# Designs tried in a protein design run: designed miniproteins, single chains, continued (4). Part 29

Each design is a single chain, and the fold is of that chain. pLDDT is the mean over its residues in the fold that is shown.

## One batch from the design tools (miniprotein)

Design m12979
Fold by ESMFold2-Fast:
Structure m12979 (fold): chain A 78 residues (1-78)
Amino acid sequence: EEALSKAAAKIAEYISELYNSGKAKPGDKIGTQSELAKELKLSQSTVSRAIRELEKKGYVELVQEPGSKKRAVVIKEP
């Protein structure tokens, strides 16, 4: 019912583009919050809030990858 924030909508659109180009599917990692911030030209704080919003809606999950200091963003089935 609540509209996505601009940042959350931008990340959702990025995920949609990955699906449409065949580059990603549910269960795939799209990067860390820092990598998404760099790719989408957003601050890390903005991406953190947007990912939290998308996680609440079931679009993504944050997963700790072995050997990484940062959590990876994984696509979930909507």
Scores: mean pLDDT 75

Design m12980
Fold by ESMFold2-Fast:
Structure m12980 (fold): chain A 85 residues (1-85)
Amino acid sequence: DGKELLIAAALGEVEKITPEMDVNAQDEYGNTPMTYAGYLGHFEVVRKLIELGAEPMTKPLPSGTALSEAMRAKDAAGVAALLEK
């Protein structure tokens, strides 16, 4: 599902990303798998998402949310834990 894909992108788990997944799935903040992989530096995941038709999304990272702070800190495990809620 979309949540599993977002978590896989945040953790850099390229092997979990399949063509059957909605690679443009959005969370409640409008973040996509591309957003998480890009901000956390998981370039293998970024390449896989592009191959599967993901839209590139560039936007300033908002301040003051636990999720944005974890992404700014490059805390992939913290981002994944927040997405699991």
Scores: mean pLDDT 74

Design m12981
Fold by ESMFold2-Fast:
Structure m12981 (fold): chain A 66 residues (1-66)
Amino acid sequence: MFEEKLKELVEKTKKEIAEAKTSEEMINAASQGAAEIDKLREEGAPEELVEEAKKEIWEALQKASA
């Protein structure tokens, strides 16, 4: 189910951002997570779930970079 896959992907990406040692690693982790979400969108994931997943990654990156 796309909902569970998106949630797992978001949590994985948040963890990678939190564990990153440099801003470059944080940005790379967020970028990779967003790309994986876009792949699920291409496979038919609902836009609402895709938007929520991207928002959570953005918020995690914002918090880590603040």
Scores: mean pLDDT 81

Design m12982
Fold by ESMFold2-Fast:
Structure m12982 (fold): chain A 73 residues (1-73)
Amino acid sequence: RVAEALREAAEAVAASEDPEEAQRAIEKMFREVAPTLSDEEVQELAEVLGRAAALAAAGDMEEAKRLLTEAAE
């Protein structure tokens, strides 16, 4: 569940042309997956996605993708 969401978020970031698109992709993924997760899983996912979104906002899209990919493993 969480690992699958993180992997899909990493792919969405990789497919994004700019940081704003990457941030929207991360937010969309969280909205779609959060209702299917436990409160603890939602908190863990939100923390990782928040860090990735911050990296994408700073223009570090490759680092955001790496963070999401590593967290998914």
Scores: mean pLDDT 77

Design m12983
Fold by ESMFold2-Fast:
Structure m12983 (fold): chain A 60 residues (1-60)
Amino acid sequence: SAMEAQQAEVDRALAGAREAIRRRDPVLIAVAIHELEELKQRYPQYAAQLDAVIAELRAA
């Protein structure tokens, strides 16, 4: 379904963000922030979840 496809895309991006935080790599962190901001614009229903992780990325 469309919702399952959206959830899978969000889960994949969040996994990438967690990896960027784990590596503490500034380039990967910047890429992850950009990807999550783009997803937030495309899927506003995930905004709160994505904003929480963007805040973690910015603090890393």
Scores: mean pLDDT 87

Design m12984
Fold by ESMFold2-Fast:
Parts: sequence; C-alpha cells; structure tokens
Structure m12984 (fold): chain A 109 residues (1-109)
Amino acid sequence: KELERKILFDTIIKAVEDTALGAVRRARAGQITPEEAIETIKKVKDSIIKALNTMVERGLISKEEAEKLINKINELADKAIQAVRDGRFDEAIAALKEIVNLIKEELEK
C-alpha cells in the first residue's frame, strides 16, 4: 500500500510540476497562448481527480480525505486558470505550487 500510494502521489506532483507549471511558464514567455495553458491546467486537474478516486477504490486514502483534496485542488486550479486569463502568471504559478504542497502534505501522513 505505502509504495503504491507514494508512486501515485509522486505521479500527481510530477504532472503539476512538469505539465501544468511548464504550460504556465511557456504562456508567460509567449511560447503558447494563455488558452492553451488553461486547457493544460484543466487536463491535469482532471487527471489528478481520477487518480485520487482510484486511490480511494484501492484503499490508499479515505473517501473523506480525497473529497477534501479534490475541493482544494478545484479551488486552486480555478484560481490558476483565472490568473492566467488575467495575465497574472506568477499568481497562477503560486496556486499550482500550493497544489503540489497539498499533495506532499497528504503523502507524509
């Protein structure tokens, strides 16, 4: 259980750090559109929610803990999306980093 739990949480962290944060940084640099970065954030959020639901089904986290994480991730992802729309890329990066910290805190339990 512990090793599988760690692998799944590490996969979530990597998706946020490499894919979502990477997309926001590329949009900030003018390499992709803000709309493309928003689409990437939405896809990463969807993948995280699916992973958390899978972890509940496998008994790796409680349903209650998963629901709390999903609610916070939805809030932070929506904050990041709005910040990208407003051209506030550093705020979007901060919100995505908060998602990483939430997952790291859950992993240490």
Scores: mean pLDDT 88

Design m12985
Fold by ESMFold2-Fast:
Structure m12985 (fold): chain A 62 residues (1-62)
Amino acid sequence: GVEYREVTVTLEAGESRTITGTNAGGTGSVTVTLSKAGTYRVTVAIGPDGKVTVVDVEELPP
């Protein structure tokens, strides 16, 4: 099945953050880069093979 996970990241403008997910099927990662500095809630989906994809990105208030 697919697992959903929320990760909170604080980024500078143009900074990249790698999110890694692991399950019984494997390990995957996705890199997020945003043009605006801030704190973001990133929702990722982890597939049965460990493949990680970004589902949603929400900017959190300061």
Scores: mean pLDDT 81

Design m12986
Fold by ESMFold2-Fast:
Structure m12986 (fold): chain A 64 residues (1-64)
Amino acid sequence: SMEKMKKVKERVLKLIDELRKQGLSKEDVLGFAMQKLAELGREEGLSKEDLLKVANEVVDYIDS
């Protein structure tokens, strides 16, 4: 589960960096990041608890 969480997180953070380079707003970046997180989390079979942990880290990354 930890390795799957790390893989999902890395892919979402990479998307965030790419969207930021394209000049998207913070709100748009958050929206796309959350959609990608939900998609990848389902594909990798993350539990709801693990998905929420990654979501919190993604929000913190966007807010930093």
Scores: mean pLDDT 85

Design m12987
Fold by ESMFold2-Fast:
Parts: structure tokens; C-alpha cells; sequence
Structure m12987 (fold): chain A 141 residues (1-141)
């Protein structure tokens, strides 16, 4: 399996694990995601992109859609913009982690959403370590 195919598989596994966490939280449709995050429509749009991307089995399209969302809503955040402009999977995952950290603060009064967001952040952190390990293996060529 090529390095790029292995990276795509790791990212596909991350997206599926995230979709499972949404389902376990009772968010089984885009309508339920929008309702749960009605006071945080940007986080709703991100989670819908992940949900629909898993249903479509489209890793590359999902990452592109997440990048477009970050460019649209976080244009005034220089840290997130720098990560999005780096155009690497690792930088995009760091941007997603920072966005979910902001979402934790916005949704702090809702313990069910806080629990979901914390679990989503853990999935990103584990995926980031898996991708870093794979990059380190490739760099040792």
C-alpha cells in the first residue's frame, strides 16, 4: 500500500469514528445535528460535512469541504488561516482541533455537547499521532 493510500485510510477511519460518536450522541441525521447546535451553526456545518462525507465515502471531498468552511467562517483567525493555507492533512487536523476547542467554550453550558466535542478532539489527537508516525517512517527513506 502506498504512503498516500495509508494516510487516506487513517483519515477515513477518523471520519468513521467521528460519525459513530455523533450516532452514539443521538445525532443520526443532519437535521438533528443542526437542532443540537442551533446556537453554534458553524460547528453544526462542520459535523454535517463529516457525517455526509462518511456516507459518501469521500475522504478528499470531506477535507476540501472542511477547508472551505474554515476559510468562510475563520477568515479573521490568523492561526486557523495559517493552518488551512499550509494545505497538509496534519495542518487541517490541527485547525479542526482548534475549532472544536473554541466550540467547547461556546457550548460549555451543555454537558452532552461538551462530552461529544471532547471525544471528537481525542479522535483528532490520536489520528494526528498516527499520521506523524507514518510521516516519520517515510522520512527515514
Amino acid sequence: MSLEERKRQILAEMLREMAKLLEESGLTSKEQIREAFSDDPVTAEILIAIYEGVQAQDVDGTLARLRDIFLKYFGNDPEIQALVNADTPLALLEALRLVFEQALLLNASNPKLVDLLQKLIEVIERTTERLRALEAEAAAA
Scores: mean pLDDT 87

Design m12988
Fold by ESMFold2-Fast:
Structure m12988 (fold): chain A 77 residues (1-77)
Amino acid sequence: SLREAVGDAEGAFLDSLPPEQARRLERRALDAYRRHGPDYARRVLIDEGRRLADRGELSPEARANIDTLRDKFDQLS
């Protein structure tokens, strides 16, 4: 799983999305992880979180989780 590969913050964001959307996003993030490593997987999640927010499709829980993930990415970069 993405949680096992890159961390709990990434997994928590996926868990806060509708199951079908989470499955598609996890597949894309795992592909990015396998090709380019954990930072690319995080970028995939952050970019999708931004798109969902722009459409008003992001729940309060998912918004909090993506903010945590952005903070984690900034600390690791």
Scores: mean pLDDT 82

Design m12989
Fold by ESMFold2-Fast:
Structure m12989 (fold): chain A 90 residues (1-90)
Amino acid sequence: SMEEKLKELEKKYEELSQKSIQALKDGASDKELFRLYYEGMPVALELQVLKGKITQEEADKIMKEVKEIAELVEKNSAEELKAMEDALVA
């Protein structure tokens, strides 16, 4: 049923949230923390759809936008690292 699926997703979301909090306490890298955030996003969006707060189409659009931002962050980090390496070549 929808109610059982909602409870299962809420439990999964809570478990992912606790995992992220624990990773932060354990001194996980920014990249690992971001990966955990990105891993939790589909679960969070499906919960919003099941609660009737957004449509499935809206959730899919948000997920695509978040993915584009994640790819941009990775690209900028790589370009920044390369610029720093180039600047240190004496």
Scores: mean pLDDT 76

Design m12990
Fold by ESMFold2-Fast:
Structure m12990 (fold): chain A 72 residues (1-72)
Amino acid sequence: DEEKRKKMLELTKLAVEKLKKRKESSEKLDVELGENLKDPVTLELAELALTLTLEAIKEIEEELKKEVEEEK
C-alpha cells in the first residue's frame, strides 16, 4: 500500500497541476490522463484521484464556460 499511496500522491499532484493549467490554457487536459488510465495500477489510482479532481475540474470548467459565454 505504500507504493500505491506514493503514486496516488504523485497522481493527485499532477492532476491538481493539470487542473490549474486547464484554467490557464483551457485547451487540452485529457490527453495524458487518458493514456495513464490504460495501466492497471494507474487505473485504480486514477479513479481515486479522479474523484478528487473531478470536483475541481468541474468547477474550473464551469467558471471557464461562464467566461466564454459572457464573451459571446
Scores: mean pLDDT 57

Design m12991
Fold by ESMFold2-Fast:
Structure m12991 (fold): chain A 69 residues (1-69)
Amino acid sequence: SPISTITRSIVRTNRYRNGIIRRGRTSFRRWVRTHNPSSRSRFNRISGNIVNTNNIITRYGITYGRIRS
């Protein structure tokens, strides 16, 4: 049914996003260590806020630029 299809789409999107979020987090951690060690603590405090946006950031390869900005 339509409702069942929508629910499946949401679940699939959440799994996809979670996978991308893990990749984005790892890449950003490496970038912060290399370029801005002092910003590492800020990353740890706001990691929850940026987790939901890592889908866009990681997919387009702008993780460092988006979060740094």
Scores: mean pLDDT 45

Design m12992
Fold by ESMFold2-Fast:
Structure m12992 (fold): chain A 81 residues (1-81)
Amino acid sequence: MEELEELERKFREEVRKWLETAEGLRIMAEASEGLVLMGRAVKKLSPEEAKKEAEETIKKAEEKKEEFEKEYKKKEKEEKE
């Protein structure tokens, strides 16, 4: 049990370090874009209440995507210099 928890901790640390790289941030931005597209599809096919929830999800995903894209461009420039 303790060994498994230690392995999970090390895995999370590796993922965190990877997310601090330009590559990790780029992939997160792409994933956020996928969520935006999925939310738009749900919005079109769902009743009005579900549309409103989808719109909120889309806005949050768009904000996350923009944040990751800004961090990616910033990290990419810093890693080049």
Scores: mean pLDDT 70

Design m12993
Fold by ESMFold2-Fast:
Structure m12993 (fold): chain A 62 residues (1-62)
Amino acid sequence: SDVDQTRQRVQQHVQSSQQTSNQLISRASQSPDPQTSQQLTRQAQDITDTSQSNYDFSNSDL
């Protein structure tokens, strides 16, 4: 079903997004500039939040 295919695709996307988020957090922790560190942390959080929202949306009938 389209729902099952969408769910699998979203799960793969979530895993990829989590890896990207982890890389951004790592870069943030290594940054000597507080503003850059904060920006990278926000980007990581946005990726995580978006992935979670997409997962929840794909797992519901609206």
Scores: mean pLDDT 72

Design m12994
Fold by ESMFold2-Fast:
Structure m12994 (fold): chain A 74 residues (1-74)
Amino acid sequence: SSKELAIKILTELAKLAEKKGLKKSAKAAREAVKEIEAGGDWRQALNRAASALVDEAGVDEASELIQEAVELAR
């Protein structure tokens, strides 16, 4: 399901962000997972995590990490 895939992507993104020392982004991704599990909108949760990553790492690194998280979630 889309919800399960979103949780998997965010979980992988949190791990990647932690490895890169992007602590705020890792926290945002983990909070996004909790939001979805509590019945929140998975699209809004993904967008908030992505926005936090862009703010902390910049667009280029954020794009690369999101792509890697999506591939790992497959």
Scores: mean pLDDT 89

Design m12995
Fold by ESMFold2-Fast:
Structure m12995 (fold): chain A 83 residues (1-83)
Amino acid sequence: SLEQTVLEAAYEAGISPSLSDLLKELAAALEAGASIEELVALLEKLKPHVTKEQADKLLALLEPKLSKEAYDRLKKAYDIVFP
């Protein structure tokens, strides 16, 4: 599932398992085709709890696992939150 993919990528990126509920929400949003604005809101909630290095690694690990459409939306939201 995309949920499991996001959780595994987050674990590999060194992101705390205490963020699992927020990461599940991110996975559900990506699966539902959420807007850039919705993804920005979720990434803004994640931002105070992760380093830029962890966020960069999460994005890189998700790139080959997402459709191009989902990745392009996530990347645009990411560039707004983690410039």
Scores: mean pLDDT 88

Design m12996
Fold by ESMFold2-Fast:
Structure m12996 (fold): chain A 111 residues (1-111)
Amino acid sequence: DIEKQQKEANEAKELAKKFFEKLRNAPTEEEKQKILEEIKNLLENSENSLSLAISLLNLIEQHAKEHGKLTPIEREALREALRTVLRRLGAVVSEEIQEQGIQNVIDRLEK
């Protein structure tokens, strides 16, 4: 059902945008960490976790293109989204390969 898939994709985009905006606007490091943990829990436990992760990646990429650099907390959100994509696609890679791949994505986005 194309309409159902489109609705679920739109809901994932709105949820990703809401949490990414909360993360960026959090006034303290403690609040940023709380929001990051909420994002992690959504990515681990949500039935639409793959769509949510892809939406977060797209938002972070757009933000990096507009602003040139990611903050440390935005990089952590990017890492969690990428880990979720790898997990949901059944990718079996070492932590070293994951970190190298994640760093390469960050480096390309910050160009």
Scores: mean pLDDT 77

Design m12997
Fold by ESMFold2-Fast:
Structure m12997 (fold): chain A 93 residues (1-93)
Amino acid sequence: MRKDLEEGIEGLKKAAEEYKESDPELAKLYEEMAKVLEKLLEGDFSAIEELKRLATKIHELLSKKRGIDLDAIVEKLKEANTPEAKEVLRNLE
């Protein structure tokens, strides 16, 4: 549902704030990902390629720094079970 995707966006914004001081580059990527998810929430599925690219960069940074979990966001998107969430998941996998 739209509400679940909005919750995911809020989670990304919180992650950006948390990393703002310790890892500004990662914080910026989370912020950009939240903006891309906002486009998807409006029905702009062309943003899915941008989201995939940002998710890949975040994954690479997190595996280098040791893993903190995009898995939680992916799990929330799976549970949302909306067309928007399914498109995001399809491209994050």
Scores: mean pLDDT 68

Design m12998
Fold by ESMFold2-Fast:
Structure m12998 (fold): chain A 101 residues (1-101)
Amino acid sequence: MTEEEVLEVLARILDVSVETVRKMIEFLNTKDEEKRVKLLAEIFDIPEEEMKKPTIFTAAQLRIIGDLIDAELRIEEELKNTSDPEKQELLRKALEFIRSV
């Protein structure tokens, strides 16, 4: 089971591309302010100049956090409703991944 398969589960649950999930995770793991602005601008398709505005940046950050909380809840619900051991393993790894970020 690969990291790619975990990212595909997250992409499905969040209804975004795998590339967007990668950018969301990079945003949460980076301390570089310029890189954080660029990643949020790319995720939300907003110009970097607009994303630099504190109100817009804060709203975008809260949206990412909210989407990840929703994804965690959806994965927990799918895990409760599945009896497939391979699907359970993949869902458990996706939960661990979200909780580690």
Scores: mean pLDDT 83

Design m12999
Fold by ESMFold2-Fast:
Structure m12999 (fold): chain A 111 residues (1-111)
Amino acid sequence: SELILEALRLILEAIHSIAVHGDIEKAIKLLEEAAELLREAGAEEAARKVEEAIEILRNATTQEQILKALDLALEAMELAREQLSPELRFEGEVIIGMAHILVGLFKLTNG
């Protein structure tokens, strides 16, 4: 479950890279690392959602596509949350909450 918490941190960093800096290339690298950790942890559905977000970001030419990728990243975080141990649940919830705030703010300015 520590691998899942680390993956959630990487997804949050990827969302921050897009939402605050517009750095899609950095976000893709962070999401690739997160997908690998999720697979190692057995969170296969969450890993697939991250990979779908990566594919959209690699081919994104519109803001709508970027928003779609961010929503997929949030879905991956929610799926991964179900596999967190009770001891790590609070930290996971805080990370996911921060991700929702960043995506919400991005949508208000770019949606």
Scores: mean pLDDT 90

Design m13000
Fold by ESMFold2-Fast:
Structure m13000 (fold): chain A 70 residues (1-70)
Amino acid sequence: MERAQRTGIENGIELTEKSKDQVRYTQSTADQGAANGDLDGLRRLREVSLKLPSRDASVELVDAGIARAE
């Protein structure tokens, strides 16, 4: 049990760093989609964002982009 728990903590740190990169990518893509009025692309980006470790932050950025595009 203890070893599995330590591995979970280490994976959590690595996922946090990957989550920052995913958030930057999501923000850039959502901003570009909003500027272009690409609602279909933004909706697809939202579905992808739900699968990310940064889901809450990434989905919020996409939802803001959709609101700007509408």
Scores: mean pLDDT 67

Design m13001
Fold by ESMFold2-Fast:
Structure m13001 (fold): chain A 97 residues (1-97)
Amino acid sequence: SLADKTEKIKQLLEEHGVDLGDLTLGPQQLEVLEILLRSDEPLSASEIGYRRGTSSVTTALRTLEEAGLVVKDEEGKYSVNPELLPLKEELLEILEL
């Protein structure tokens, strides 16, 4: 299930010019990405942690930021890379599998 989701996300992103290279997305990264895709506002690490039901999301956020999937603003809040917003619905469909 998780491996299938990760592969589908990678294929979708590659089809739209986003290459993750050798980077793989684990279940924590996929959960954090879904929270950010469903949010209309930038979220702090604490707000994301609260929504996920855990106090620590910093490692997942770092991995997503290094992959270029998530950006951090000047206030230290996180949002999905604007380049991915056209793919939001397709990404959410894969994440909901």
Scores: mean pLDDT 78

Design m13002
Fold by ESMFold2-Fast:
Structure m13002 (fold): chain A 68 residues (1-68)
Amino acid sequence: MEELVAEIKALPPSEQAARIVGLVLRGIGNLLDGKYEEAIRDFETALAAAGEDWPSLRKLLEEARKKL
């Protein structure tokens, strides 16, 4: 969580960054609600949109997959 927040804060301010943050937060919400398939979809979409490797985001995606 803390590492993910730091990575998000490091992004240049842009409309794309805001959209990616929204996807990540929705994915975390879905993960906490036990909606693992929706969480995986949100995290994969955010990661694809970022165009870069986000270690914390990849870790969240792996955890969501393990919960299936």
Scores: mean pLDDT 74

Design m13003
Fold by ESMFold2-Fast:
Structure m13003 (fold): chain A 74 residues (1-74)
Amino acid sequence: LEAALAEIARLAGDPEIARLTRQLVDALLAGDMDTAEKLAAELEELIKKKLDPEKARAVAGRVQELLRRAYEAA
């Protein structure tokens, strides 16, 4: 989990994206789906606003993989 968060932070190059990704994973692991939905929407908007399209696609792909693993671990 920490390795996946570090990879997302490295690809994004943005501490806000890294922070929101960590909060999203924490919400998913806690089973707080309402908070997870809100954080996922905020993260998607932030990625679109702050990153180039190519970088946004790469970061979004890593976030999706992390979310899939979090769902499987629940």
Scores: mean pLDDT 76

Design m13004
Fold by ESMFold2-Fast:
Structure m13004 (fold): chain A 87 residues (1-87)
Amino acid sequence: SMEKLEKAIEEKFKELDVDGDGVITLEELLRYYEEENGLDGSDPEVRALAEEMIAALDKDGDGVVTYEEFLEVELEGIEEMEKEAAK
């Protein structure tokens, strides 16, 4: 159901949005990697991974990922999967 999908997306966003301010910044994504994976946020490789993630999700090019941007990207992916399943 849509409600189940939205809840899963919301939970994933909350894991990335460590500060709970409603946006995912580079700093929040680095903190997520530090807390979940024990990675060093000052590591250039970890920072590059975080920058790539922000760039992939940042649909409007403002340098941060809002909940709406995250939700749109995740829902677009699900819609494409459903379209393929209908073939």
Scores: mean pLDDT 70

Design m13005
Fold by ESMFold2-Fast:
Structure m13005 (fold): chain A 90 residues (1-90)
Amino acid sequence: MQLYEDLKKLAEAGDKEAAENAAQAAGARAVELASLSEEGRKAAEEMLEALARVAEWAKADPKTAEIGEALERELERAKAETEAALAAKA
């Protein structure tokens, strides 16, 4: 998945701001997709899984741990917003 590779590259470069911005954009897209259709919900789940994998990978290495924590915060925000969007449709 391109999102995983792009975020991993930003974390390896130490560009916390770019990594946070990319994660925030991905999270917003996941929320939008989840609210549109069942197919969109599956796509959103795959995007959130990619973000979770990058955050876990980054947190495992002391050199990228701070970026990993930032990515995890964006993941939790996106998950909460996705749940809120789905609840609003019920």
Scores: mean pLDDT 80

Design m13006
Fold by ESMFold2-Fast:
Structure m13006 (fold): chain A 89 residues (1-89)
Amino acid sequence: MNDFIAERLYEAAEQARRMGMDDIADELRRLADALRNGASPETIQAEIDRLARAIAREFPDVSVEEARQGIQNVLEALRLYAEKKDEVE
């Protein structure tokens, strides 16, 4: 499960880097590493907060709170997809 989510985040980080969003790419990679390594919920939340701040800096019309909610929604969607895949295997 965590490996699947981390893989999707690494792909998103490479896409962000290709678009010149280096700070967002770096924070996506940190979040992916934390998830892959089974970091504590507190560590994962700290990485989400760092990514949310990077997004808000790149897109000044997006608040940190909106970015956090967006990240949480994407992670939940990926988790549900991974659970569905595990049920079929």
Scores: mean pLDDT 80

Design m13007
Fold by ESMFold2-Fast:
Structure m13007 (fold): chain A 88 residues (1-88)
Amino acid sequence: MAAARESLALLKEILSKLGKPGEVFTAEDLREIARELEERGALPPFVELVRQLAEATTEGVRVTFERDPVTGAEAVVFEFVDGKRASG
């Protein structure tokens, strides 16, 4: 749980550095995000998920963050611009 939360925090920091929080990320943006996540010690399954999104996307991926109102747990949502969500 703590490691997943840390990986989400790292993702938010990287998105902020790219200067387009909440916008659509291209395949190249996602590859760079995955690289920085790996360099900062994010969970390997999470890094691999971002890499797979980079390979699967054609028009880009929108990254949003949601919080469960009951548990307070934060989740990341990846949505392809073509209207399909990545399940994983």
Scores: mean pLDDT 71

Design m13008
Fold by ESMFold2-Fast:
Structure m13008 (fold): chain A 104 residues (1-104)
Amino acid sequence: DDLRRAFADTVAFLQRHSHLMTPSQQATFDALVARRAALERQYAENPSREIALEIGVTEGMLAIMAGVVRLIHIKEAIKEGKYEELYKNSDEVTQKQLELALKA
């Protein structure tokens, strides 16, 4: 449940903040989502540690992309003077990243 939910949340976050991504980054996001779906189909037909590792690597690349987009989102919120509102509506990880950004 937790890993499946974490992946779904990562994809949903990137979709909500696609306007913060370049066209090239959006194409990479779409390609990674498609690759994960293809790997899941392969795993269902022939489960292997190698395919499971490739799924994990693909999910990791999406998580890194979400981390970069989250930093851009924080930067834009600070620039617009919305940092306090973002802080109140953010999880603990995002709150800590906001605190670090404001200490510069």
Scores: mean pLDDT 79

Design m13009
Fold by ESMFold2-Fast:
Structure m13009 (fold): chain A 101 residues (1-101)
Amino acid sequence: DEEIDQGVQEAFDALLAQIEERAPKIAAGVRKVIEDLNAEKPYSAKITVAQLSKYFSQAVVDKIQEILNSKDGSVSAMELLLALSDPEVLEALVEADEAAE
């Protein structure tokens, strides 16, 4: 259903905008990962640890895996955005990134 797919995409874009308002550096990395995926439905795409490692420090990647309890070395793009919409999660990632630099 095209209307349902559009609604999910709008929700995905809104979550990304919320992340950008709170942590623009983290949001920029997420945008680059999504662009690299080149998926027809970004909200249903899987993001691998290797793709995250292109745009994030190892400390941030490790923290994302810990938070999302990734079993196979991949995370759902939607699950990642939902987790990053939590201010406490975003603060933990920003702190991990700053500690690595």
Scores: mean pLDDT 75

Design m13010
Fold by ESMFold2-Fast:
Structure m13010 (fold): chain A 88 residues (1-88)
Amino acid sequence: SDLIRGLYYIQLARKALKEGDYETAIKFAEEAIKSFENAVKKDPNNKLAWEGLARAYRVLAEIYRKLGDNQKAEEWEKKAEEAVKKAS
């Protein structure tokens, strides 16, 4: 399941982020995004898939903030807000 895979990668990304392994955190967050993008591609009305995509984007935004890249963090937050609108 793309949803279960995406949620698992979010957990791995958050763990890596807490440990200060930003490279690994980015890799897992990108895998989560791919999993949820596949889910929304299969069913654009799947609210859980859009919610998952928003969560993955926010994890990536948090990672970029920790790296001091506030511009990239803001870009990912804007993508998260658009995904939230699709979930509502």
Scores: mean pLDDT 89

Design m13011
Fold by ESMFold2-Fast:
Structure m13011 (fold): chain A 74 residues (1-74)
Amino acid sequence: MPDNLAAVVEAAADTDISDYRGAGRVSRVLQAPGARESLLPVDEVFARTEEWIGEPEHGIFVGRIDGRVAVIRV
């Protein structure tokens, strides 16, 4: 689990947010298992997060959404 989480966090950190140019304040959400990417408004992500895991670092948040670990880049 830690290694998979570290890989998902690294993938989120390395992803260029320029893909969201003009989208305003959106979060890139990667959920394990499957690492499916979703673009959600920041307020919706924070409202839907059931549990926060650790402290945010470098604009990366880790939490639980719909029972799954989610890595969120703001």
Scores: mean pLDDT 53

Design m13012
Fold by ESMFold2-Fast:
Structure m13012 (fold): chain A 71 residues (1-71)
Amino acid sequence: SMMEEAERLKEEAERAYEEALEAIRRKDSQAFMDHLTRLGEIHQRARELGLEEAAEYAAELSQRAFEEARA
């Protein structure tokens, strides 16, 4: 169902976000960019499926990851 797909995409976004934060701790800029790219792919997929809440969540996590990297 679309509801189950939305929750799956939100869980995938959370995993990508956590991995991006771990990459920041490891000072692994390539891994960080790879996980940000994955968040962008999740956002795009959610948008294509009309899952606005999941898309917004992925975008929010991307912004948070970027802010953490700048700190």
Scores: mean pLDDT 89

